Designed miniproteins, single chains, continued (3). Designs and how they scored, part 39

Each design is a single chain, and the fold is of that chain. pLDDT is the mean over its residues in the fold that is shown.

## One batch from the design tools (miniprotein)

Design m9422
Fold by ESMFold2-Fast:
Structure m9422 (fold): chain A 94 residues (1-94)
Amino acid sequence: SREELIEELVEFHDWLDKDGDGVISKEELLEFLRKLFPDLSDEELEAMAEGLLKELDKNGDGVISKEELVEYFESLSEQEQLGLVGLLRQVREQ
């Protein structure tokens, strides 16, 4: 269900939040992208992190809150939502 996908997304945010401050930093996002795309260069990964931060960080504070992540997720199609959750599952098991 949508509720189960959102719950898993929030659990992923908690998992990625290494210092427990309730937000995802650019450094934490870069670490995630390195696990997801190990064959990409640091320059390509940094460009991806910058692009994602611009899309998700609606208030421009340089970090991603749980609310911003959920809002972004709910803006996606059902197929994109399932695809994103599938990718997040793979990274958590690495």
Scores: mean pLDDT 74

Design m9423
Fold by ESMFold2-Fast:
Structure m9423 (fold): chain A 83 residues (1-83)
Amino acid sequence: EAEKLLKEAKELLKRAEEALKKGDVETAQSYLEQAAEKMEQLLAIAARAEAEGRLDEASKIYAEVQELSKRLQELRKELEKAK
């Protein structure tokens, strides 16, 4: 489940970047919002893994979400410039 959400979040961020390069700010914003939603789902999975004592799994998911969050923030800055 987490692997699928991680791949989906990465794909959405990639599509947002492509939309920004084309000047499609509305489509880019939609993809960034969807990516943020996938990241929230990943954090919920990590919290559950942590609660169940699967600390290694939780730590890996938290690390992946931290990296995705950094990319999301950079793309949001580009979106603001494109408005």
Scores: mean pLDDT 84

Design m9424
Fold by ESMFold2-Fast:
Structure m9424 (fold): chain A 84 residues (1-84)
Amino acid sequence: KGKKLFEEGKYEEAIKAYEEEIKKDPNNAEAYYNLGLALLKLGKTEEAKEYLEKAIEIDPNFIEAQIELGVIQLEEAVKKVFPD
């Protein structure tokens, strides 16, 4: 299962597992959220944002996904105001 791979630091394998979960259940907001987190661990911030936004689209009450997306957006805003 993807969560176990993520906990073991196997982020690329975790992503594949979460992608399979999404293929089986395209409305699985948790799988989109977990895929986004794994992408963040690999530094793929833009892709991570897309999956976190999808998790919120599926479940608007997904507070954890909203918080994570908010943190990313704040970090991006800070980089625009304070470049280098």
Scores: mean pLDDT 82

Design m9425
Fold by ESMFold2-Fast:
Structure m9425 (fold): chain A 109 residues (1-109)
Amino acid sequence: ARADFREAARKLAEELKKLLEQGVTRVHAQIVATDADGRRRVAFAGSATSKEEVEILIEAFEALANDDREKFREAMRKLGMTDEDIEAYEAYRDALVAAGHRFEARVDV
C-alpha cells in the first residue's frame, strides 16, 4: 500500500510535468484509494488554475513520492491549507495506507 501510494504520487508528478510542458495550466489531479470490497475513496485531490499552482502540485506529489513530509507541508501551505488541515489530511492518508488499499493516479484537464 505505501509503495503503491508513492508510485501513484510519482506518476502524477510526471504527468503534471508533461501537461505543464504542453502549456496546460488548469488541472485536477487525484490519488484514488480502492479497498478490498472494490469501494473507491479519494486519497488526495488537488486543483490548479495557473502555471504557479500546477508547479506547486508537482512539488506536492514529488514530496509524497519521496515521503518528504516537510516539503509536502510547505507545498500545502503554498496552496492555502492551514497546519490543522494538513495534519488532519496526513492522519487520513496514513490510515488509508495502513489499511492496505490499492492506489491509482488520475488527472483531468
Scores: mean pLDDT 83

Design m9427
Fold by ESMFold2-Fast:
Structure m9427 (fold): chain A 81 residues (1-81)
Amino acid sequence: SEELRKKLEALLEKLTAPYRTVTKEDIQELFELIRKLRLTPEEVQALADRLAAKHGLTPQQRDAVRAFLESLREKAEAAEA
């Protein structure tokens, strides 16, 4: 749903901020949103790229965000099996 996608975007903005405060609960919420939305690898990559551009992240930081989100997507996919 659009509401779940907006929640995912807001959480990712928090997680990609340079001075971010990340909790285990934030990571669990991100995992659940990826699972409920059934995001494809392409959707996860596009979302990471959009956040990197919005926050002026370096290429290295963008790659780290992409890798982190993809790891959560893979875990969400495995949890549904």
Scores: mean pLDDT 74

Design m9428
Fold by ESMFold2-Fast:
Structure m9428 (fold): chain A 119 residues (1-119)
Amino acid sequence: AITLTESGGGTFPVGSSLTLSGKISGRVDLITVVGWERQKPGQPREQVAQIDLLTGEVSYGSDVQGRATISVDRSKSTVYLHLKDLKPEDTATYYLVALTPFVLPPQSVYGAGTQVTVV
């Protein structure tokens, strides 16, 4: 089993920055990709940031391009999302996600989420 635990949510001023942390525990050896997704009120879930743990390749969602940075501390099994120049539109529940493509069918594992409110 894989458990993902997010932290760092809360209420943030417009124009400030935040750092979210996601702790991974369990079968971390099954994970090839980790990322952050968010669910805005009344909107579908969207990708914020992603890193391929095999290649180190990173990608960012169009709405956060140039504002977001994803990083991984492998020694702590922790994934970070830094998001700067916060806008009211960044208000969402943020989820750490892990992809396990060698488990059939290929699966996405999600944490419980952490709420971010920008005012």
Scores: mean pLDDT 83

Design m9429
Fold by ESMFold2-Fast:
Structure m9429 (fold): chain A 97 residues (1-97)
Amino acid sequence: MIRQATPEEVKEAEKLYEEYKNASEEELYELLLKLVKEGRWGLAGALISLIVKNRDGLNAVLRFLEAVLEEAEKAGDELTAETERQAIEGVRKMLNS
């Protein structure tokens, strides 16, 4: 579940993106999980937007979206589950474009 990021969250996401530019897919995946566990969905969303825009770290985003989908399905949150399925399909298309 991603909400619109604040200007400060966007700046923090840009800094995190630069710090994690050479990070492994596993490190990016763990960062995204940490941000959402801390309730920082806006920052996580801003970081995902930067990854998608630059097509760098898309596999980490895919794994993250799949994890969010699994938790949404377990919770019976059909709206979040469907949103994540659409996001996953979009990222998969980008990986081969």
Scores: mean pLDDT 78

Design m9430
Fold by ESMFold2-Fast:
Structure m9430 (fold): chain A 56 residues (1-56)
Amino acid sequence: SAAELVAEGERLEAAGDYFGAALAYAQAVEADPNSPRAAELRARAAAALARWRATL
């Protein structure tokens, strides 16, 4: 479910896995694009991806 994907993204982000977090948040949006949190989750995915890229 979208809620499980959000929880997974938060868990990965806390562990420092920003690439995994970005993917999980993006999948959460695809699972529930009508969510009132969709815009926030898209932003969180982009931020996590940017953080991952900064470590390369």
Scores: mean pLDDT 83

Design m9431
Fold by ESMFold2-Fast:
Structure m9431 (fold): chain A 70 residues (1-70)
Amino acid sequence: SSIVEETEKVLDEMAELAISVNPEEKESVEEWKEEQLKEFKKLAETDPEKAKEYLEELKILLEELKKKVE
């Protein structure tokens, strides 16, 4: 599903930002990313409309995070 691919891309960017700030947390951040993607895949199969809404919320959060990092 394209929405799963988009979510993985957003989560990858969030993880990259977090690791750039705290490189020591790379392993924990990667584990968090994998768990988030796993849960999103379940949501996308059971409630695709809610999954789309969640992805849009993640995109907004990512843009806000980018603005806080110089």
Scores: mean pLDDT 83

Design m9432
Fold by ESMFold2-Fast:
Structure m9432 (fold): chain A 84 residues (1-84)
Amino acid sequence: SSEAARHITSAYMLLIAAEVALEMGDVETARRYLRGAIESAKKAYELGDKEGAIEVFRRAADLASGIDPELAEEVKKLIEELEK
């Protein structure tokens, strides 16, 4: 749906913002953007874009692994539950 596509677009914009924040050394801002991307992807998943949402979750987990291992593990666990 167009609504799911908007949430996926928002998630990718937030992932880019998180990468920029990390380049600037602002880990706390990057964490907020990563959590925002995850929430946008969850909404897209609920609207039926499961593949798009899972791809965002994978990218978010990869980004989080260097700055927030707890968040990275949380997202990886979410991917496992959704890909059963």
Scores: mean pLDDT 87

Design m9433
Fold by ESMFold2-Fast:
Structure m9433 (fold): chain A 68 residues (1-68)
Amino acid sequence: MEELIKEIAKLVKEAKELEKKGELERAIQLYNRALELAKQLSTLDPVIGKAAIHDIEEAIEELKKKME
């Protein structure tokens, strides 16, 4: 569980750095990978997992608005 939380945090951090560089397509790929891990986390800890899913989905939606 801690390993999943750590990897999700790492992917989100890397995606945010890619956003700052204007690499939006790569950023969304990393956010989607983090989202898959957050969904796995929600099966182990629904509270932490759902919070992670929500935060990542918001980041993906905001990024998609920038790409349109």
Scores: mean pLDDT 82

Design m9434
Fold by ESMFold2-Fast:
Structure m9434 (fold): chain A 70 residues (1-70)
Amino acid sequence: VSGIEGSLPNRVTITGSGFTDNSEVKVKLNGKEVKTEVSETSIVAFVPVGSKGDIEVYVNGKKVGTFHYE
């Protein structure tokens, strides 16, 4: 993820693999679960504009990434 400048877009796309097996996907911003839309090779997370904190991505209970938003 890139392109963060003072204001976050309300959509964050996380590209990867392993999302095709009916995986349980959770995305949390500062411990709060956010709405997601899952595709075979990507996850779109919907975060409020102006959000800040750590985004944690879990697939099948396994953390696949953490990154800071501001």
Scores: mean pLDDT 65

Design m9435
Fold by ESMFold2-Fast:
Structure m9435 (fold): chain A 52 residues (1-52)
Amino acid sequence: VEAAAARIKAALAARGVAISDAAARQIAANLLAAGVPLDETVLATIAAHYAA
C-alpha cells in the first residue's frame, strides 16, 4: 500500500494536484482491494479526475 500510495501521490503531483499521504494511502487501498492495477493509464486517469 505504501509504495502504491507514493506512486499515486507522485502521479497527481506531476499533474498539479496535491493530496495528503493519508488520501494517497486510501486511494491505493481502494484500488488494490478492487484489483485495479497501478499502471500509468490508471494513474493518469486518477490525476485527470482530481485535476478537473
Scores: mean pLDDT 75

Design m9436
Fold by ESMFold2-Fast:
Structure m9436 (fold): chain A 89 residues (1-89)
Amino acid sequence: PEEFGRKALEAEKKGDYEKSGEYYAQIGDAIESTGDPALAGAAVYAYRKAAEFFEKAGNTDKAESYRQRADELEEKYGVKPVEVLDLTL
């Protein structure tokens, strides 16, 4: 996950939002595949970041898909994104 996080950041710095979204999606998939409920919030965060970058890339279909997956995980496990940037929203 840390390696994909660095690659996502580097892709963003290059303006490659599609690739950044793909790296966050891979982070989410890797976390989700552990089956650990304690990590579900981290997977939600990763999928929401993937959706954000796919939206910036103009890939609305992938953005919508990852938003839905994040919503499903939040409902299934009763969790919120681990890295909450909107604590006051």
Scores: mean pLDDT 75

Design m9437
Fold by ESMFold2-Fast:
Structure m9437 (fold): chain A 65 residues (1-65)
Amino acid sequence: VTKEVALEIRMIGIGIEAGVGVKVEKLGDTFRVTIHGEDEEKSRAAAERIKEEGEKFGFKVEVEL
């Protein structure tokens, strides 16, 4: 498993734990993550956690709510 695949798995897991939908796309060295949730606070919390994981892995993460 590459670092990229490990990060994708963690980002999806964060979405599942938060109860929001997460779509992950890789664009060169950047990940675009789209979050769909009915709860604005949960969606924001998931977005922040996803950004933090991206930073830990050394990748850029762009989040769309």
Scores: mean pLDDT 80

Design m9438
Fold by ESMFold2-Fast:
Structure m9438 (fold): chain A 87 residues (1-87)
Amino acid sequence: MEFYVAVTTVPADPAIVAAVVAAAKAVEGFLSSRVLPEGDRAVVYSFFDSEEAARAAAEATAALPGVLSAEVLPGRTSGQDSAGVAL
């Protein structure tokens, strides 16, 4: 199965992290999300079944106050996609 990833970088504020995860979950085609702490910031990886869903999530999260960046990365089927990220 192919999947797509929306990556959102935010300050390490639980309220902002929760808002980003909630915005991603509201998008049709949402599969899962992972939050990785990075010192004074957090990176939210949200996984979708289509590129359109991942792009919509990146746009929605980019509009949230305090978000530092939002982007879409292509996913792929089989094997290992990236170090430390498994679906």
Scores: mean pLDDT 76

Design m9439
Fold by ESMFold2-Fast:
Structure m9439 (fold): chain A 62 residues (1-62)
Amino acid sequence: MSLEELEMLGALYFGQGKYEEALEYYEKARELALKMPPSEEKEHTIKKLEENIKKAKELIEK
């Protein structure tokens, strides 16, 4: 799966309230993003994924 596909699946599951599945896909997307060459897009994508990972973890607790 591409980074874009993993990010879309993370967002899809997050929107459905499936936070454990969303977390799994966001973490996989972040892993791929970390392997990208340094860029503004890379930094923005990692920041967004880390924010969504944090939110998913908080919602799993509830």
Scores: mean pLDDT 81

Design m9440
Fold by ESMFold2-Fast:
Structure m9440 (fold): chain A 68 residues (1-68)
Amino acid sequence: MSAEQQELERLNELAKKAGEAFKNNDLKKLEEIIEEMRRLAAEATDPALKSLIELVIRIAEQELKEMK
């Protein structure tokens, strides 16, 4: 499996966990997942994948703001 494919799979896993944390109103868990996504974005070498990770982070941060 390519590095890009592994990063995309990790992003999908984190996005799913973020959605579950939002549904359960678990602020701490959602914040932890957002931090993991930020680390993934920092490590991403492909600009398109990095942009996709940043988009998912923005969605998760918006969900976090709605919970506060």
Scores: mean pLDDT 79

Design m9441
Fold by ESMFold2-Fast:
Structure m9441 (fold): chain A 61 residues (1-61)
Amino acid sequence: ASERELREGVVRVAMAVVVTVLRKEGLEEKAEELRERVERAIEAGRLDEALRIVKEAIKEL
């Protein structure tokens, strides 16, 4: 697998963890917005942006 595929996998796993935490805290709308933003960044090939979005969400937990 390429380094890009590995980075995408890591971002997707980190996103899934944050989304799960947000849902457990009753923040369903934030969880859905986060998932959409990260998915759009991944589809655009902007893995660094996707990672930044996840990191920002973690800081707010």
Scores: mean pLDDT 81

Design m9442
Fold by ESMFold2-Fast:
Structure m9442 (fold): chain A 78 residues (1-78)
Amino acid sequence: MEELRKKGEELLEEGQRLLEAGEYEKAAEKYEEAGELFEKAGDNRGAATAYFAAAQAYKLAGKPEKAEEALAKAKELA
């Protein structure tokens, strides 16, 4: 699943750029997409990292419910 891991890494980079631009909700969505791709690739560590990043971005976006959901996924995969 090497291609899925690479796409996940690209989404993490896109999420970071959006986060730096203050587009917190869009950043969180990109991090969630990365987490899903890492899970599909069997990369639980990568998925946990991506979901944790999504949780932080959702918290910054003022969406605590989505932040808690993403954090729960990250903890399960870590």
Scores: mean pLDDT 85

Design m9443
Fold by ESMFold2-Fast:
Structure m9443 (fold): chain A 79 residues (1-79)
Amino acid sequence: NAATLAQQYSDIADKYEKLADKYEKEGNLEEAVKFYRKATIAYSNAANAYLEAGDVEGAQQARQRAIDSYKKAKELEKK
């Protein structure tokens, strides 16, 4: 169902974000950017699945996380 799918995408996105944070701390900015981009896509997919499940708050939260991950990737690309 859509609610289960939303949770699965959110869990994957969280893992990608943690990996990106780890790579950033290690100074591996290329890998950090890749994983922030993966997190952005996964959070966007989670937001869509939350909307299909009727969870507007979950969708807004996931969308905000997608935006944050996207901004982080763009910031690191400039370094």
Scores: mean pLDDT 89

Design m9444
Fold by ESMFold2-Fast:
Structure m9444 (fold): chain A 94 residues (1-94)
Amino acid sequence: MRYLVTVRVKLKEGATMEELVRAVVEAAAEAAAATGVRVLGIHVERIGEREALVTVYVEAPDRAAAEAFAERLRELLAASPVVESAEAELEPLP
């Protein structure tokens, strides 16, 4: 089944969007490998001076795998040296 994972990220002072994009790509790949989820697309949008919206389009075998992916992605981003905070939401797609 398909899901949208949306992560709202607050950047640390001095962090760049290029650094965030790199962190997101690396975190999404690691989270996918850990959970068996397939990443179909990633979009990173600046929504404020130090805020970004990360949208990851995924295909998961079940909802539990999608939820595990969203939480793992959030944890990995929150642990990134360029991220101050990260909050994840999961939405099933029709």
Scores: mean pLDDT 88

Design m9445
Fold by ESMFold2-Fast:
Order: C-alpha cells, then sequence, then structure tokens
Structure m9445 (fold): chain A 69 residues (1-69)
C-alpha cells in the first residue's frame, strides 16, 4: 500500500515533468513519451500494464494538445 502509493506519486511527478517540458517546447511529443516510458520502468511496484496505461494517457493528451495548435 505505502510502496504502491509512493510509486504512483513518483509516476505522477514524472508525467507532469514530461508534459511540462513538451508544453514549454523543450522536447517533442515522441521524446516525452519515450522518456516517460524509460523513467516509469525504473520505478518499483508498477506493473507493465500500469506503465502502459500512464504512457497511453500521456500520448492521448499530447496528441490533443498538438491537434489544438
Amino acid sequence: SVSLSAAREAAQRLVIRQVRLFVEGKISAEEAVARLREELAKLPGLSEEEIEAYVAAVERNLAAIEAAA
């Protein structure tokens, strides 16, 4: 419970960081997704399915931002 909560907080911070870098124009959407997948894979307690769910959500969000531009 505590371990999974800590991993989810770390995952959330990583998501915010990559989205922020993309919105600031510092990285591409592809780079943000690749970096997020790599960093999430380093976190203990997250399943492969949970990692892919975070990545898919970010991909959808970044695609929506690009489509709106």
Scores: mean pLDDT 82

Design m9446
Fold by ESMFold2-Fast:
Structure m9446 (fold): chain A 115 residues (1-115)
Amino acid sequence: DYNKKGVELFRQGKYEEAAKYYEEAIKENPDYAEAWNNLGVVYYYLGKYEEAAEYYEKAIKLNPDYAEAWYNLGLVYEKLGKKEKAEEYFKKALELDPNMPIISPEALDILFEER
């Protein structure tokens, strides 16, 4: 499984090599939402936030209940300075998974809101 090989390489800090394996996983199965999300994570770690957003959006389109992909999209929009969109995506992630570990300032504000 190319996705599993990508995860192993990502854990080793080999981000560009991990991306190649995730791309192969997607080429073999274009509906593999987890591989799209993982490719987004690589691009986020490379500081390529616009590309990361595109990959997370693809993962969400394939699986709208993918809480991690919604959370990751929030992190990207926070890095892009789009605070309102980041907040919307963090709220969506928490709606899907109330136990989501939130670490960004916008997401922490949401956790402390009375609602």
Scores: mean pLDDT 81

Design m9447
Fold by ESMFold2-Fast:
Structure m9447 (fold): chain A 67 residues (1-67)
Amino acid sequence: DPDADAVPLYEERIKKDPNDAEAWYRLGLALRAQGRLEEAIAYYEKAIELDPNFEEARENLALARAE
């Protein structure tokens, strides 16, 4: 599972830079792939908080909330 296997990579990126909106967003995608929808939503919201113009995170947040 490529998305699940990426979790440690994005956790390491966040440890180095907690303001890395891309890393928070990618962690959200990995959690959604694992079926952890509520956690994925929280991480998409964190990515948007760090980068309000992050369109991909906003789109995926809307899709996740519709599930």
Scores: mean pLDDT 80

Design m9448
Fold by ESMFold2-Fast:
Structure m9448 (fold): chain A 69 residues (1-69)
Amino acid sequence: SLKEKAEEYLKKGKEYAKKGDKEKAAEYYAKAARYAAKAGDYRLAAEAMKELDKIGYKELAKELGLEVA
């Protein structure tokens, strides 16, 4: 499902963030946010955007928030 894809991408984002690969982490967090929004899971989308902010991708998190609103 779209929700399962969002959860998988969020997990991959966290794995890359743990490895210090912020660029790959941001890529997967953005995918997680978009798939979560498509699934109607705005809590999961918000979590992915918050993780983007934590790794320094604040502008991308803000842009995604506007995209999924």
Scores: mean pLDDT 85

Design m9449
Fold by ESMFold2-Fast:
Structure m9449 (fold): chain A 58 residues (1-58)
Amino acid sequence: GAVARAIQHDLGLSEEELAELERLAAEDPSREQIRALAKRLGVSPAQVSSAIRALQAE
């Protein structure tokens, strides 16, 4: 959706990285899962948490 595309642009994610973020957002991710993904994507855990929250609001 539009939110997913905005997140992809803002965080500089590939389509594969966006798909991984969307998969994690569909679950109830643990704090460690959020930190692990943030490290892999090269962004802050706060940015991943914010993005997951935005995706879940749709």
Scores: mean pLDDT 82

Design m9450
Fold by ESMFold2-Fast:
Structure m9450 (fold): chain A 56 residues (1-56)
Amino acid sequence: SAADQARAEAMAAGARAVAEALGPGATSAWKHADQAERAAREGDAEAAERHSLAAG
């Protein structure tokens, strides 16, 4: 749904912001941010949220 897509995109953006704040050496945070972005592209809001929480 559009609401699930918006949620997934918001979660992915949040994960990316956490990884950026921690810096390029925060390998685990960047890995989870990348996985959250992938989940958002697939429309998987639950996976995007899970990876966003794991990033920070």
Scores: mean pLDDT 85

Design m9451
Fold by ESMFold2-Fast:
Structure m9451 (fold): chain A 67 residues (1-67)
Amino acid sequence: SAAGAAAVVRAEAEAGGGRLSAAAGIADHQMAYLLGRATREQAERGAALLSGGVVSLEEAVAAAKSI
């Protein structure tokens, strides 16, 4: 679910501090939107578009796909 993906991204932000916090802000909003409201295809496409802006994208995507 989107909430699950957002939680994972926020946890990463807290663990990493400044850089992860900035990346998590974008990832939380975008990943929650894409993975929660869009199809799995859209999530993958969104990940490609956001490549370079997300730390631990693999974990966030995997968690969202599982949830």
Scores: mean pLDDT 46

Design m9452
Fold by ESMFold2-Fast:
Structure m9452 (fold): chain A 65 residues (1-65)
Amino acid sequence: SSMQQQLRQLGQQSVELGRQAERQGDLELAAEHYRDASRSYEQAGDLQRSEEARRRSERLEELAR
């Protein structure tokens, strides 16, 4: 469906923003973007990418402490 396609695209964009924030050293911002990616992928039914993004977000949150 068009909604699932849009959610997948949003997930991809959020991953790209997360990588960009990591390169800039903003681990908190990166974690937020990966969390957004996880939600978008989950809603799109892409559970593998959702899990990957969630794990990355959690790791970055831990590193930012």
Scores: mean pLDDT 89

Design m9453
Fold by ESMFold2-Fast:
Structure m9453 (fold): chain A 60 residues (1-60)
Amino acid sequence: SAADREGIERGIAAAREALAAGDAHGAYSLAGMTAKSAEQVGDEESAREARAIAEEARAL
């Protein structure tokens, strides 16, 4: 749905902002939640992007 797509896009943006700010915990949490939401709606590309952000946060 449009709401699911919008939520996923906002989640990725928020996770990226947290990562850029050095908020490793926030970035990991936001990215993890967004990845699960993307997986639930079959958006594998967004799920992959969110998981990549989570891994970057873990490496901080």
Scores: mean pLDDT 85

Design m9454
Fold by ESMFold2-Fast:
Structure m9454 (fold): chain A 66 residues (1-66)
Amino acid sequence: GAREHVEKALEALKEKDAESAIKHFREAAELAGAPQGLVDAGVQLIEEGRYEEARVVLQTLLDRYV
């Protein structure tokens, strides 16, 4: 489910695997029905290597939509 994809995205961020983090973040957001603006923000942060800020976005997804 969405929670498992958030967990996989967080693991990928720890490994600095941006491709895997983006993949799992998008899957989690789709399953949770999260707004596109949240998805775009999270993906942008991951692509910029801003992993601590991306982690906060993933936590927001988990807390508010899952």
Scores: mean pLDDT 85

Design m9455
Fold by ESMFold2-Fast:
Formats: C-alpha cells, structure tokens, sequence
Structure m9455 (fold): chain A 69 residues (1-69)
C-alpha cells in the first residue's frame, strides 16, 4: 500500500481540491455531498481502507467534473 508520506501528500491534494470545489460549486446539495465524502475519505485513509478510499476518490472526481461543466 502507499507510504505515510504518500498518504500525507494525497491528503494535502484532497484538501486543496475541496477548497477549490467549495469556491466553485453553488449547489448546496453537491457542496454538502463533497464535504461528507471528504470526511469519509479521511476516515478511510486513517483506517488504511484502500478499496473504500478509491471509490470515494472516484465520486469526488465526478463532483469536480460536474462543477467544471
């Protein structure tokens, strides 16, 4: 699995991505979903549940793509 340094770098990137998303997205339901998914992803990373973390990253990427459209 990824190293602690790789996980820390991923967490920093995800925090920056969430900040960008919340500055861009105006839909309150999608904003709430992104915040909830980010919290679940932090818990999955802390638990080293890589399967769950991967699924959550995919869903966050889908929300980002929708915000950019």
Amino acid sequence: GPSDADVALLRAGLAAALDWFLATETDPARRAEAEALHAELEAALAARDWERAGALVVRLAELRAAAEA
Scores: mean pLDDT 81

Design m9456
Fold by ESMFold2-Fast:
Structure m9456 (fold): chain A 62 residues (1-62)
Amino acid sequence: MEELRKKGDEYDALGKKYEAEGNFEQAARWYRKAGHYYQLAGDFDKAREASEKARELRKKAA
């Protein structure tokens, strides 16, 4: 369980990195992956936050 949360945190950090670079398409992909791992870890609050960020960034990329 803890390893899945750690993976979520790693992918969330990658999403933030690409977001800061203005690469919204890549940022959205990493936030989506972070949300998936947070959901698997049972951290539904972080999963929701990551998924909402991914959705917003996809709008900016499209």
Scores: mean pLDDT 83

Design m9457
Fold by ESMFold2-Fast:
Structure m9457 (fold): chain A 78 residues (1-78)
Amino acid sequence: SMADRAIEVAERLLEEAEKEKDPFWREVYLTLAYMVVALLRKHRDQLTPEQVARVDELEKRIDELYEKYREEIAKFNA
């Protein structure tokens, strides 16, 4: 299905983000993955339970990576 393809694209983008050493390209991969997941979440009522579970797992992984990279970016004392 189109939703399965979108989930696969987001999974691949996250895999690339996890391997990327350049902060700029890492942010690009994460942003694209986030956009795909956000679109799928908006239409969650049209997804199968298996697709919802995969999207929820992707959202958790994206949030964890953003939190990890926020520590690298912030670098200011507040």
Scores: mean pLDDT 82

Design m9458
Fold by ESMFold2-Fast:
Structure m9458 (fold): chain A 81 residues (1-81)
Amino acid sequence: KLVEEARRAIAEGRYEEAIRLAEEALKRDPNSVEAWEVLGEALRKQGRYSEAGTAYAKALALQGKFDEAVQAVREGRRLAA
């Protein structure tokens, strides 16, 4: 339910709360693809593009999408520059 609460926080513009909820979900299950995706979305909404790219890359890597994961990290760094 933490991931659902984080998604609701994003919808309401409460990005810092969404980040905290997603991080708490990841402390319970660090392999949660959905929690990494929600963390990346909240970080992107705050303009924290490098950190968002890393979070998306974790979600992609957990799904075996390693080329897409590398691209997500590069895109995040490009947007943060």
Scores: mean pLDDT 86

